# Ledger of designs, part 44: designed miniproteins, single chains

Each design is a single chain, and the fold is of that chain. pLDDT is the mean over its residues in the fold that is shown.

## One batch from the design tools (miniprotein)

Design m1523
Fold by ESMFold2-Fast:
Structure m1523 (fold): chain A 81 residues (1-81)
Amino acid sequence: SGKEDAERAREAAERAEEYAREAEKKGDKKGALHAGAAAGLARISAGVAEISGGGKSAAEAAERAARGAERAAETGEAAKG
């Protein structure tokens, strides 16, 4: 349902934000910057999912951005899908 997609998108945004915070705590400035940017994209996608009443594409975009945040936090580089 649209509510399930919106929930998935919100959870993805929360995970992405956590990856950005972890990179900041470790003093990885480059990883924190790139993870933070990806977290911002995940949160925008989650907002779109909420406003539209959900949407698989918005949830998938948030999940993709969250994976980008994870990779950026691990590698210190901008994640590319």
Scores: mean pLDDT 78

Design m1524
Fold by ESMFold2-Fast:
Structure m1524 (fold): chain A 85 residues (1-85)
Amino acid sequence: SDKEKLEEAIKYVKEGKYEKAIEEASKISDKELSDLVVKAIKYIKEGKYDQAIFTLKILKKKYPEFKELLEELIKIAEEKKKEAE
């Protein structure tokens, strides 16, 4: 399911395994959700945390069914931003 693919992608982001995270996010069947999650993960990989967080907040509003998972990914991006300072 799209939920399981998003959960797996978030797990890989948390582990710093960005290429695996992008691969799993790319398998999400909702193309707009897939494309924007991939974009957010690429921003995190590049250290562009504010751009990632902004993208994920838009997705959270558009996809309330994935709100909790998207919020988890936002928190991971915020944590990685603090670690990079």
Scores: mean pLDDT 87

Design m1525
Fold by ESMFold2-Fast:
Structure m1525 (fold): chain A 91 residues (1-91)
Amino acid sequence: AEKIIEKLKILKDKVTSLLKSLGLEEEAEKVGKKLDEAIKAVENKDYDKAIELLKELKEYLTKVLKEAGLEDAAENVAKGLDTIIKEIEEA
């Protein structure tokens, strides 16, 4: 659980910083809030909720990044989230 929480916190910091640097402050707040909810779900061992939140985040975030022209960033974030989701499913 601790490693998953660390990965989610790192992802939150990187992605919210990236979105803010693009002037996407509202999108950064939405992403940050959903990641905080996912982190809390993992801390509470509510893994089903964490998986659901991360799948929703993946769809939203990849769309936002692709629309911003950051196709490589979208792919990297999607792969990172898929890895974390798999680690939670195997927990």
Scores: mean pLDDT 84

Design m1526
Fold by ESMFold2-Fast:
Structure m1526 (fold): chain A 68 residues (1-68)
Amino acid sequence: ASSEVLAQSNRVINALRALGLPQADAEKFAQAYLILYADVPQNQWAEREQIFLKYAVKEWQEFLRNPA
């Protein structure tokens, strides 16, 4: 991965951890984010990142309540 992609991954991990996710779960969500948004234009990265963070937190909380 490019240094820019690694920096984006680290920002997502740090943001998710700040929102209460454990390191391992934050890393899994960050990897999913990079896969889902691999082809998104760079000018949309900040917007997509914020949308993903809101979604990831909700999904993680639901998983903790009802792992399926």
Scores: mean pLDDT 74

Design m1527
Fold by ESMFold2-Fast:
Structure m1527 (fold): chain A 77 residues (1-77)
Amino acid sequence: MIELSEEAKKYLEKRGYKAKTVGDALEFLSDEAVKRINEAKTEEERKKALQEYRDEFRKIASLLPEDVKAELEKLLG
């Protein structure tokens, strides 16, 4: 398992997540995104929740080593 950098861990802690691995971080972000989408009353609110998830995912990806970042970019399409 790929462990998060200290910078990524601190970023997520500011958001209320305590994650050690990339998988843990993605699970927390996915759970929060699903919750926000289910609570959304309009299409615009759902779009915002998805965009916030993508933005946070990109920030986490940018804090990973180059090889891991390249693999994650392939998964995102």
Scores: mean pLDDT 69

Design m1528
Fold by ESMFold2-Fast:
Structure m1528 (fold): chain A 85 residues (1-85)
Amino acid sequence: MAEEVARELADLHVKNGGSELSEEELESIAKGIELLELKSVKELLEKLAAEEKKYIEENSDPATAAEQIARIEARLAELLAEIEK
């Protein structure tokens, strides 16, 4: 599960103009997620989603930003539901 979350976060980072993460960096993120308490993982995901939304709002036109923000919110909801299960 932590590996799935790490890959999803890496994909979001790349889609929003970040660099592709190495396998070693992905493993490090996955281990970090495994060591975090469930509440801390949720708070981290919410914080990352908020930062990503802000970046999109500042760097995209309003129509494109609204669509991308909606996708991020939908994906955050899916990840939070998966973690709670």
Scores: mean pLDDT 68

Design m1529
Fold by ESMFold2-Fast:
Order: structure tokens, then sequence, then C-alpha cells
Structure m1529 (fold): chain A 64 residues (1-64)
């Protein structure tokens, strides 16, 4: 999976975005990617910056 495929999630409402990221974590075959998607979902729920969320999503995509 590429970061470009995950990019649309950044423009969804926070509740939908966090749910989508947790769903990706549950479906991920990589333990590292799963952890990063869960961290990104937690960051969204905490109101973290878009830049911090993007960094986590790029790392998750690379871990797949």
Amino acid sequence: MTYEQLKPLLHLPPAVRAAGLRNLAAQSTSPEARKLYEQAADAVERGASTEDIEKLLKQAAEAE
C-alpha cells in the first residue's frame, strides 16, 4: 500500500478518519504497519497536527 492511497483519509472528519485507520490496522498483515495505523488513529483522536499524522501514515505505508 502506498501513502498516496492513504492520503484521502486526511480529508475525512476526525471520527470517520480514526475509524478508517483502526480498520486498516485490523486488516494489516504487518505488525509494524498495524502499530503505526493505531498510533495515527490515536493521534487523530488527540487532535494532533496534520503533519504528525502524515508522518505516521508514510511510515505505515512503508512498513507494508
Scores: mean pLDDT 76

Design m1530
Fold by ESMFold2-Fast:
Structure m1530 (fold): chain A 58 residues (1-58)
Amino acid sequence: MSWMERWIAAISRLSPEQLAALGAGILALQATLPARPSDEQLRELTARQEALLDEVLA
């Protein structure tokens, strides 16, 4: 499954509490990025967002 398909499927099944935790985690991750992130930093952000989704779903 592509990461996008996985995100769409997972988000549709999250509770409000899980959505809040995921949102807060994403904002925290984005705060580590500079105003002009590199492709490498964007790939790292994507990988960390996927790991965060797995953690919230556990």
Scores: mean pLDDT 73

Design m1531
Fold by ESMFold2-Fast:
Structure m1531 (fold): chain A 71 residues (1-71)
Amino acid sequence: KELEEKAKKYRELAEGHEQRAANMRKLADIYAKLDPKTAEQYRRGADQAEGSAKVFREKAEEYEKLIEELK
């Protein structure tokens, strides 16, 4: 069950960062016409969040694969 908890934790972290990136992309689009500097900051934040999501997603998949192999 420890591995299942770790897989779930990293999956949740990945989803959280993916959602944050998506929200930042939407804000960047909104601000693109009103305040290009703010839009650029949101795009950079989205890129960072997407990077974090990828790392956590890979970690979650690693634990999920390990659980599958043990069953």
Scores: mean pLDDT 84

Design m1532
Fold by ESMFold2-Fast:
Structure m1532 (fold): chain A 116 residues (1-116)
Amino acid sequence: ATVTVSGGGTFAEGETLTLTGTSSTAASGGLNWWRHGPTKPPELLVAHGSTPAGKVGEAGRASGSGSGTSSTLTITNLKKEDTGIYHAGPVGDDLSATSSAAGGLGAGEGAQVTVV
């Protein structure tokens, strides 16, 4: 399935980011959420729709919710390092080698987020 991410834009430090991923087909395992910057590899934020992952998720700033064809990523207390392109894709995507964000399977274009 292709996932479209909406809710990007320019935010201030300390704001809450809410992004919505809309899938063309239902993802029974939920969606993985990840981000990358121009010089950064993909960084996992939420796994399996709701499991916080990576540095941001483990710090308690990232959370996920949703079912079927919709998933929401929330990042609280935005920091300038949260600037990047945010993607969602079906569970089972390899974020390193076969990531949809890198031209792999299932993710569409990401949402640009800029924190000022």
Scores: mean pLDDT 69

Design m1533
Fold by ESMFold2-Fast:
Structure m1533 (fold): chain A 88 residues (1-88)
Amino acid sequence: NKTEINQKISQIQKILKKAPRSAGLRAELIDLYVQNGDDESALKEAVELYKLPVDQRLLVEGAIRRGARGINHPKTVLKLLKEAGKQV
């Protein structure tokens, strides 16, 4: 449901304004943008995640590979993170 996806995006964006270093929430936001077909926003958030400390990025990437909850497109999210790493 596009409306539910947009509501989740808005909620995560509000939390990230107060906690910009929440790597797990950024990964969920990337996944939600992928679900919406918003590839540009997904890549932009992947770049922001990649700018976080390496320990936080590696922790969230490992969680996604192990089937983290809230991530419906793990392979696509991981591909976007790899692409973001080429830009930073």
Scores: mean pLDDT 83

Design m1534
Fold by ESMFold2-Fast:
Structure m1534 (fold): chain A 103 residues (1-103)
Amino acid sequence: SASEFAAFLVYALDLPLEEAERLANQVPEEVQDDVLDLIRALVDPTVPLEEVLKKIEELAEKLGLSEEQLQELKEIARRTRAGELSPREAALRVLDIILESLK
């Protein structure tokens, strides 16, 4: 549910409650679990990069993302593992791409 997604954004990523609820409500119910699973894997340094990239490819196919959007998501994952993006920045950039794809 949107409440589980919002709770993760607040507790794991320190997003303000109002912003977390706004973002969670913009993600369709049918893909909320897939998006949440991707963000959890992305921000967890114990999850191998290859597993994160696989989740990106699976979500991209499910959402019908363009090759450009797929490559941008993969770049975010690689930069996050390299320490170039904070967990919060990485999650917000991923959400921006996913939400843009749903327009």
Scores: mean pLDDT 84

Design m1535
Fold by ESMFold2-Fast:
Structure m1535 (fold): chain A 91 residues (1-91)
Amino acid sequence: SLEELIEEIRKLVEEANPSPEEMKEAEGELKNVEDIAKNPPKTVREQTIAEFVLLSANTLLVLIAKKQGKEELAERINELFKELYKKFKSL
């Protein structure tokens, strides 16, 4: 499910051992993704907004993992976001 993918991403971010500041930023991005998951996009405009939200979250969370030297974790986070993109495009 979307909720299971988001929770898996959260666990991977926590496993990267981010700073408190980095984790606060990550939580903000994850909340935006959760809000989109609760209200799946129905129009082209809503899909566009969802894609920007997912891109922002993916970029930040991958960067956090990379800064902590966790390259394999960053790659796994990116792969889960690709699954989220596919699910949102499927309505």
Scores: mean pLDDT 85

Design m1536
Fold by ESMFold2-Fast:
Structure m1536 (fold): chain A 80 residues (1-80)
Amino acid sequence: SAVAAALEAATALLEAEREALKAEIASLSPEEQQAAIAHLEGLIAHLRREHAAAAPAETARLIALLEELRDHALAALAAQ
């Protein structure tokens, strides 16, 4: 499906950039880290609500990466 293909493409892009994104998140100010956390939580909630039923495996994989980035941002914020 078009949804599954789009989720797979998004997952591949995030996987390719994972370490660079983590490094960037860690370099952000506390305010920017809080904004990043809120944005990531919003994306995770949206994916669960809108796409999990139609593309469960692809949605779960993308959510797992977004949760990894969110948890990294939370850890970076807590370290300040």
Scores: mean pLDDT 87

Design m1537
Fold by ESMFold2-Fast:
Structure m1537 (fold): chain A 118 residues (1-118)
Amino acid sequence: MDQLERLREAARTIARHAEPSTAAHVDAFEAAVRAAEAAYDAGDREAFARELIAAVQQLSQIIDDSRSVSPELARALRQALNYIVQLALQVLDDSDPRLQEIMQLAQQNLLKIRQLEQ
């Protein structure tokens, strides 16, 4: 899955550029991405959805705990959110409430990133 590989690359970029105060949430985000990959490989749709939600929630904490974001961090955060949304759309049905939750959390995070760039 191309998007999952790209999500892992975005996670590494976030880890390099994130503020030290967010390290616990960066670690939790990377763990959620790895768990989502394992769930996808196992065909476990429920675990996959749960880990994508966990990943977006950890991105939200990284954003909330950041005082400002570098252009590199902002780009990586946006890329990670876009790949999570694309993965959710590929695996979850349109009527799945977890898809709606992922979409809503991603949109909220994108707005917060724009606010930190100002």
Scores: mean pLDDT 86

Design m1538
Fold by ESMFold2-Fast:
Structure m1538 (fold): chain A 62 residues (1-62)
Amino acid sequence: TEQEELEKEVAARAAELEARKVAAELGEPYTIKLEVSEESVTATVTTASKTVEIVVPIPKID
């Protein structure tokens, strides 16, 4: 549904914001990869020295 898609988008945005925060703390050039699943969104931050994975759960509306 439209509402279900919106919840996934909100979770994806939250994951991206958290990933950008982590990247900023590292102070290095970075890339962010987002993967959306049924239950969560995974944001992977890759820098020259480190890779960090952030998982944000998708809320469920009935």
Scores: mean pLDDT 75

Design m1539
Fold by ESMFold2-Fast:
Structure m1539 (fold): chain A 118 residues (1-118)
Amino acid sequence: SVEEYLNEIKELLVKSGLSEEKANEIINFAKENVELSELTNENKRNLILAVASKAYYLLSGEEFILSGALLDNDEEAFAQELKEKLGIADAQGLVKGLKEANLEALEEVIKAIKEKVE
């Protein structure tokens, strides 16, 4: 279900070292900004990108939007933004995981955000 998937992401955020309060704020943001009527691969991907974008803002105080449109239209530019903003060396591998709505790819992005802002 949608609620089970959101709870799995919340548990991932807490396990990655975010407070429960911040994890709840990120999940609520994603619920308001992503169409979750069906768990399609596109909706899961957009949810993961919204989660990562909100996590970056809450941890850094700076806006950085991981755009599904950029990922669909210019995958190399998307990978370059991950490298420049998060210091991720294997950005191409993460881009593939994010396209596939892979929660392990989301976990790697969240850890990179924490390292960048701490």
Scores: mean pLDDT 82

Design m1540
Fold by ESMFold2-Fast:
Structure m1540 (fold): chain A 94 residues (1-94)
Amino acid sequence: MDEVLEAAVRLAQAVGEAYAAATTEEGRDTLRNTVFPNVVKLTTAVQNGDWQGALDQADKIRAAVEATTGVPQEKKDAILAEVDKLKDLLKKEQ
């Protein structure tokens, strides 16, 4: 549990750093209105022991980040790395 919550905090931090580095309003809008809400839903699923729900949210975060324009690739890669770490931890809980 603690490792999964720590990974969720790191994911939220990476999204915040990407938001600060975003070069377009479209990129900021996607991070704020799609990615961040999915991080919140993921954290809630983890707190409820809903490992499948958390994995589903992680997949949605990945898809949204990969599709996002106006965000530096380095920052997108950082978010995707944290998503992959979190998914590995979540799979161990099943």
Scores: mean pLDDT 85

Design m1541
Fold by ESMFold2-Fast:
Structure m1541 (fold): chain A 88 residues (1-88)
Amino acid sequence: SLDQLVLKAKGKISQIATAQTSLLLAQHDNDEELKAVYQQEIEELQKQYDELLAQIDQLDPQKAAQLREELQRALEEAKELAQKLIEK
């Protein structure tokens, strides 16, 4: 159902944002191994998200557009969180 696809997509947004925060922290620490791990995780999560988004777009293009905006907002929040954690 559309609702199940949207719920899964929102879950992927949360996972991508968390992994992005972790990637930014690993970049600050110059941890090349952790950077590679989180980059690969983000790539796989983004692929899964894009597949869900394509299905949602076929059913409800407006909902797909809202989810794209939610991802952009979550990524901005992840960057802000990483900056706060680095300052401590």
Scores: mean pLDDT 90

Design m1542
Fold by ESMFold2-Fast:
Structure m1542 (fold): chain A 85 residues (1-85)
Amino acid sequence: MKLKITTLDGGEATVELEDEYTGVVVEATGELKVGDVLVLFNETNGYLVLGEGSPEDIKEGDVVYKLEVDLEKGEAKVVEKLTVG
């Protein structure tokens, strides 16, 4: 399953979901990078973690995008960009 993400700067990314909770960015234009990891909290909320190989290893100083997700439409949008810590 693929999600199309819109970023705060108006860029876009495509995430391929690997399972029901995680995915990886496979295509990006703008501030997101191929290889960035997506974690879904539920069908309407998620986080995109930049530069992490595992979401459980999020540490102080990492950049996280908070997402509103619509899995039925295959869409998500960034609502907040924050640094952990």
Scores: mean pLDDT 71

Design m1543
Fold by ESMFold2-Fast:
Structure m1543 (fold): chain A 74 residues (1-74)
Amino acid sequence: PTEEQIEEAARKAIEKALETGEPASEVITEDGRIRVTVSAVPTEDGLKVTVAADSPELQEKAERAAKKVLEELK
């Protein structure tokens, strides 16, 4: 996945969690396999965002993208 695709997934998860007040997640799949999962969990201290990816390189990319989106939506 591209950084832009991960940013879009993170934005959707964060917006849904903020709208519903419930945990939300988005997944990016390639070749029928989950490559990236972004989860957004509302807490009293704000939104907690976590990322899981199937490789260390993709994990770093996804964490960077999610952090950028979370700061923008603050």
Scores: mean pLDDT 78

Design m1544
Fold by ESMFold2-Fast:
Structure m1544 (fold): chain A 74 residues (1-74)
Amino acid sequence: TDLLLQQGEEKYEQAIDYLFKSSSDGKTSKPYLQQAKDYADEALKLFEKAKAPQERIDTARSLRLSAKDQLAKV
């Protein structure tokens, strides 16, 4: 449904925002990276429920992996 897609987009935007905040001062922030990962996970679930285009699902999955990779380095 359109509602699920909108909620997914909102969570995806929040994930991007937290990922950006995590690196703004040249140091990574574990709490912000964790929130980026959590919001990306929520976005992915919402996109899957909405049967979003594969490229949207892949983008959310890629964002989640990026946050996980950065978390592992902190």
Scores: mean pLDDT 79

Design m1545
Fold by ESMFold2-Fast:
Structure m1545 (fold): chain A 73 residues (1-73)
Amino acid sequence: SMEEGRRALEEAARHLKEALAAFQAGDYETAIAHAEKAVEYARRAIELGTLVPAALRAEREARELKEKAQAAL
């Protein structure tokens, strides 16, 4: 449903924000965990066809942040 997809995108944004905060604090393990959750939720929003351009952007930003955090470990 559109509501389910919107909630998934909101969860992706929330986890992306937490991942960024953890990354800036040097907590790379926590940043990776939240970035992975953000990718999972963004993919759910894409699958449901909800706000696909925003969901694709969230997935991309989360994957980039995960890669940076993994490189910093």
Scores: mean pLDDT 89

Design m1546
Fold by ESMFold2-Fast:
Structure m1546 (fold): chain A 74 residues (1-74)
Amino acid sequence: SPLEAVLNEVKRLMHEALEAAEAGDLATMEAYFARARALIDQAMKTASPEEQAQLQALRDALDRAYAELLAQAA
């Protein structure tokens, strides 16, 4: 489904962001998180209420991971 494709791509981008952070490449980390957020935001525009709940949970997880990586990089 389109939702499953978005969920899988966001998870892939989060994993790539973690690898970039481990390598000290904060610019690449930021780019992957920005891309993941854009995908979630775009999917939310056409999502059903059930899909919106799943996307919001993923958005919350993404924002938490990003905040943790930024704190570690400071």
Scores: mean pLDDT 85

Design m1547
Fold by ESMFold2-Fast:
Structure m1547 (fold): chain A 97 residues (1-97)
Amino acid sequence: MIEDIKDFLKSVLSALEAIEAPQLDVNDVKEALEVLEKTGNLDIVKYRLATFILDVKGEPATHEKIEQLEELDPMELLNLLKEALLEKYPELKDYLD
């Protein structure tokens, strides 16, 4: 699980860098990876992924929306992140799909 999440986030990071995505989005992935690698704390990682998904979608990061996303399995959160990123950056399809 942790290695699967780490591998996915590394793939996302590489893809975002390849398309020269805004540094804010690149930094969100880097910070999620750093927390995962240093702590292994899935709750903190889920929180960061939830806020990143909402930010990418242009939705308000309310406590209610964050809590709803945090109830999901980490792999489901990664799938939602992938979908949100593909909607924002269609070019990522060549790297992530």
Scores: mean pLDDT 78

Design m1548
Fold by ESMFold2-Fast:
Structure m1548 (fold): chain A 61 residues (1-61)
Amino acid sequence: MSRREQLNLEIVRAANEGIETGDAEGTRRRIEELLRQMGLEPERAREIAERTARSIEEVSK
């Protein structure tokens, strides 16, 4: 398995844990870091992480 594939799995795990715990902010920070490790630009990584965190907040309500 490539490093990129492994990081994608970590992102999925982080999102699932965020939904279960309702910790949108913690999940946003973790996903942003994982996306940056995948080589995304900091601004793009932040945008995607924020969008994912919003989805978690909506599901948790």
Scores: mean pLDDT 78

Design m1549
Fold by ESMFold2-Fast:
Structure m1549 (fold): chain A 94 residues (1-94)
Amino acid sequence: SDETAAEILAEFEARLSALDKEYMAQLEAIDPNDTAAKQAVLAAAKAELARLREETRARLDSAGLSPETRQRLLDYVDLLVATSVQEFEEFVAA
């Protein structure tokens, strides 16, 4: 079945929300003085967000969108991923 851009974005947003919840819960459970553990979880979160971004890009590439629409949607995905990364980095730096 052909995926629509709306279906791809809805799944991306649901998976992003789940990753944000999971990794923030992991960070909140770490001893505030365990910098190494916080950095390890941050690195894992960034890796999972990068994988989600690339999977979403591949799905958008396969959706038969115009180049302009594809780029606009990927820019939106990149903005949301960057926002999640910033929130994790700010938590670890606090």
Scores: mean pLDDT 89

Design m1550
Fold by ESMFold2-Fast:
Structure m1550 (fold): chain A 86 residues (1-86)
Amino acid sequence: AAAEAAEQLRRVLEAAVERLIESAKNESGPLPKKVHEEVRKIVEGTKEKVKEALEKGDAEKAKQIEEEGRRKLEELTRRAAQELSE
């Protein structure tokens, strides 16, 4: 049923956010605490927006929000790594 599909999608997106947290921790481990704090804010903000979109029944928007959060984390980690290299 549609409700079962929505529940499964919600769990998959929550698991994806959890994986983003783990990946961000592994990639940002040697970085300054301020970068860790920015990573946390992006992850928590993404999680909240995904939850809101799912509560409104907009699974497509929830996926878009997760993708945006992932891109922001990639950009932040890349810039921080670049600063350490320069």
Scores: mean pLDDT 67

Design m1551
Fold by ESMFold2-Fast:
Formats: structure tokens, sequence, C-alpha cells
Structure m1551 (fold): chain A 62 residues (1-62)
């Protein structure tokens, strides 16, 4: 599906604002899409956690 390392590398090239917008969009998708399977919901949550970790690292470096 996605390469975690490549995704982390790409995400780190984004601005803090862009990463925050992406996190917010995925959170909204999780909140509004009631048809998500438990597996898909878990995958999206894991992706959110990864993006949040990258955002926190970028904020620490800024």
Amino acid sequence: MFDRKALEEYASTLSIETLQQLIDAIQELLATNKNLSPENKAELQAFLDLMQDILDKMKAEA
C-alpha cells in the first residue's frame, strides 16, 4: 500500500501548516464516515499517529 519510510520522508518535506491540515482532514473523515470497517479505521488511526509524530518533530525543530 504505502512505504512507511518514503511516506515519513515525504511528509517531513511538507510545512507544519500542511501537515496539520492533513491530520485535520483525516480526523474529519474518521468522524463523518460511519461506513469504515474496523480494519480501515485502525489503519487511518495508525496513519494519523504517524503524521502527528512527524508534526511534533517538525515543531520541535522549528
Scores: mean pLDDT 74

Design m1552
Fold by ESMFold2-Fast:
Structure m1552 (fold): chain A 85 residues (1-85)
Amino acid sequence: MVEKLRETAEQDAKIAAAMGADEEKVRKLLEEFVEAVARGDAEAAAEAMRELADYLEESIPDVHISEEEKEALAEYARQLAEKVA
């Protein structure tokens, strides 16, 4: 599971860069998320996902992520980390 997350993180960062985000910044945020999930740290995983969502909304034109969507993403991240623990 964690290995698959790492494999998709590089591709996701490149897609975000093509849409106007900084590839290195997105890669770093995805790496923080994957490491939190690998540790089983649900709160760190949720926080990293929120930071990623905030950055994507800021950097990519016409992308709007609602507070409800950010909460849903954070909860998904928590559940993913709990499954690895």
Scores: mean pLDDT 77

Design m1553
Fold by ESMFold2-Fast:
Structure m1553 (fold): chain A 100 residues (1-100)
Amino acid sequence: MSADEFMELVKEFLNKLSKEVFLKLAEAVGIKSKKVEDLSKEELIKVALFMFEMVTLYELMGYSPEEVAKIYKLELSKEEMEELLKVAIEFVKEYQEKNK
């Protein structure tokens, strides 16, 4: 996967999030941009790494959605955390399939 293909993949999955979940994620990661299309390459990399970390805690380490939210101090509801984790899991799987 090229760097440009990776950036487009990150944007694709971020666009699957509701606006409210995206804005709370952006705040937690320290991103100033309020629109996915306005994210810099550095901001896209930060969000991607954050998604990889959340998936690792949830799938490999067995943390609950509520425990993951507490670790990162995310002010997300249970439903919003389940939405975010679902999108993050799908992103990580797509990334792995394209880099086999």
Scores: mean pLDDT 84

Design m1554
Fold by ESMFold2-Fast:
Structure m1554 (fold): chain A 63 residues (1-63)
Amino acid sequence: GAKAKMDKLAEEAIKAAKESSEKMSAKLQELADFATETGPEYMKYAAEVREKAFELEGEVELE
């Protein structure tokens, strides 16, 4: 279902955030695109994942 796909995209975005900002951006865009196609409730979910990914990216950039 849509939630399962959303959860998988969120997991991949969070994993990418720990690897590089470029990979994170690509995965967050894929998540946002899917959320936009699915519904406003998933757009909120995508925004929360994006915020968490940026937090983790900041930690990676600090070594």
Scores: mean pLDDT 75

Design m1555
Fold by ESMFold2-Fast:
Structure m1555 (fold): chain A 88 residues (1-88)
Amino acid sequence: MEAAREILEIHRELNNDPKYLEEQRKMEPEILAEVEAVADDPRVRHALEVAAAVLRLKLANPEISPQELFDRMEEATRRGLSAAEVLA
């Protein structure tokens, strides 16, 4: 759950469209409820933690392209890297 909330928070920080942000806020409770329903799956938990780490990396380094961000997420998943290893 914490990783899912962090992902939503980072998405809000990266987006400049007020309409998108308003719609995202309205959907946040539903998104969190859906994530909570599957949060007991260790693979889902790991994927969310890795995604949150990659998004934090983007927030810290705005110059990272969407392609580079995707490539880092794919590599981390392929190698079974922890969130801490992605942030290093």
Scores: mean pLDDT 70

Design m1556
Fold by ESMFold2-Fast:
Structure m1556 (fold): chain A 55 residues (1-55)
Amino acid sequence: SEKEQKLYDEVKKRLEKGAITSEQARELAEKYGFTLEEVRRIIYKAGLDLLKEKK
């Protein structure tokens, strides 16, 4: 969905700067209207995607 893509993009940008804390994950859940579990799933996916993109 569009909201999931926006969350994914923001998570990916934050992960490029450093680790996402549990507090930041909760803030993202509230901001985008997802559950904490859904946000954690997206963080995990974005992290894996960044590792795959490492040249």
Scores: mean pLDDT 81

Design m1557
Fold by ESMFold2-Fast:
Structure m1557 (fold): chain A 90 residues (1-90)
Amino acid sequence: SEEVKELYEQALDQVKYLKSRLKDPNSELAKELEKLADAIKKAIEENVSAEEFLKKVEELWEKVISLAPEEEKDYLKLLLENFKKAVESL
């Protein structure tokens, strides 16, 4: 749906924002953000369902949450919950 696509674009924008704020571009967080960005871009390009998107990106997203600065964790968790709700509502 259009709402699901908007959530994918929002997720990608947040990943790009976090990448731009990194102090060390060679960090574990930087590597995981790049993997997540690529996975989201691929999902958008291939117009995958919310269910398939969640399967592909959930583990990467949770890894990013674990490595993210404390102030960013709540927002990243909220975005993941929104993806799960989108899948549940379909």
Scores: mean pLDDT 78

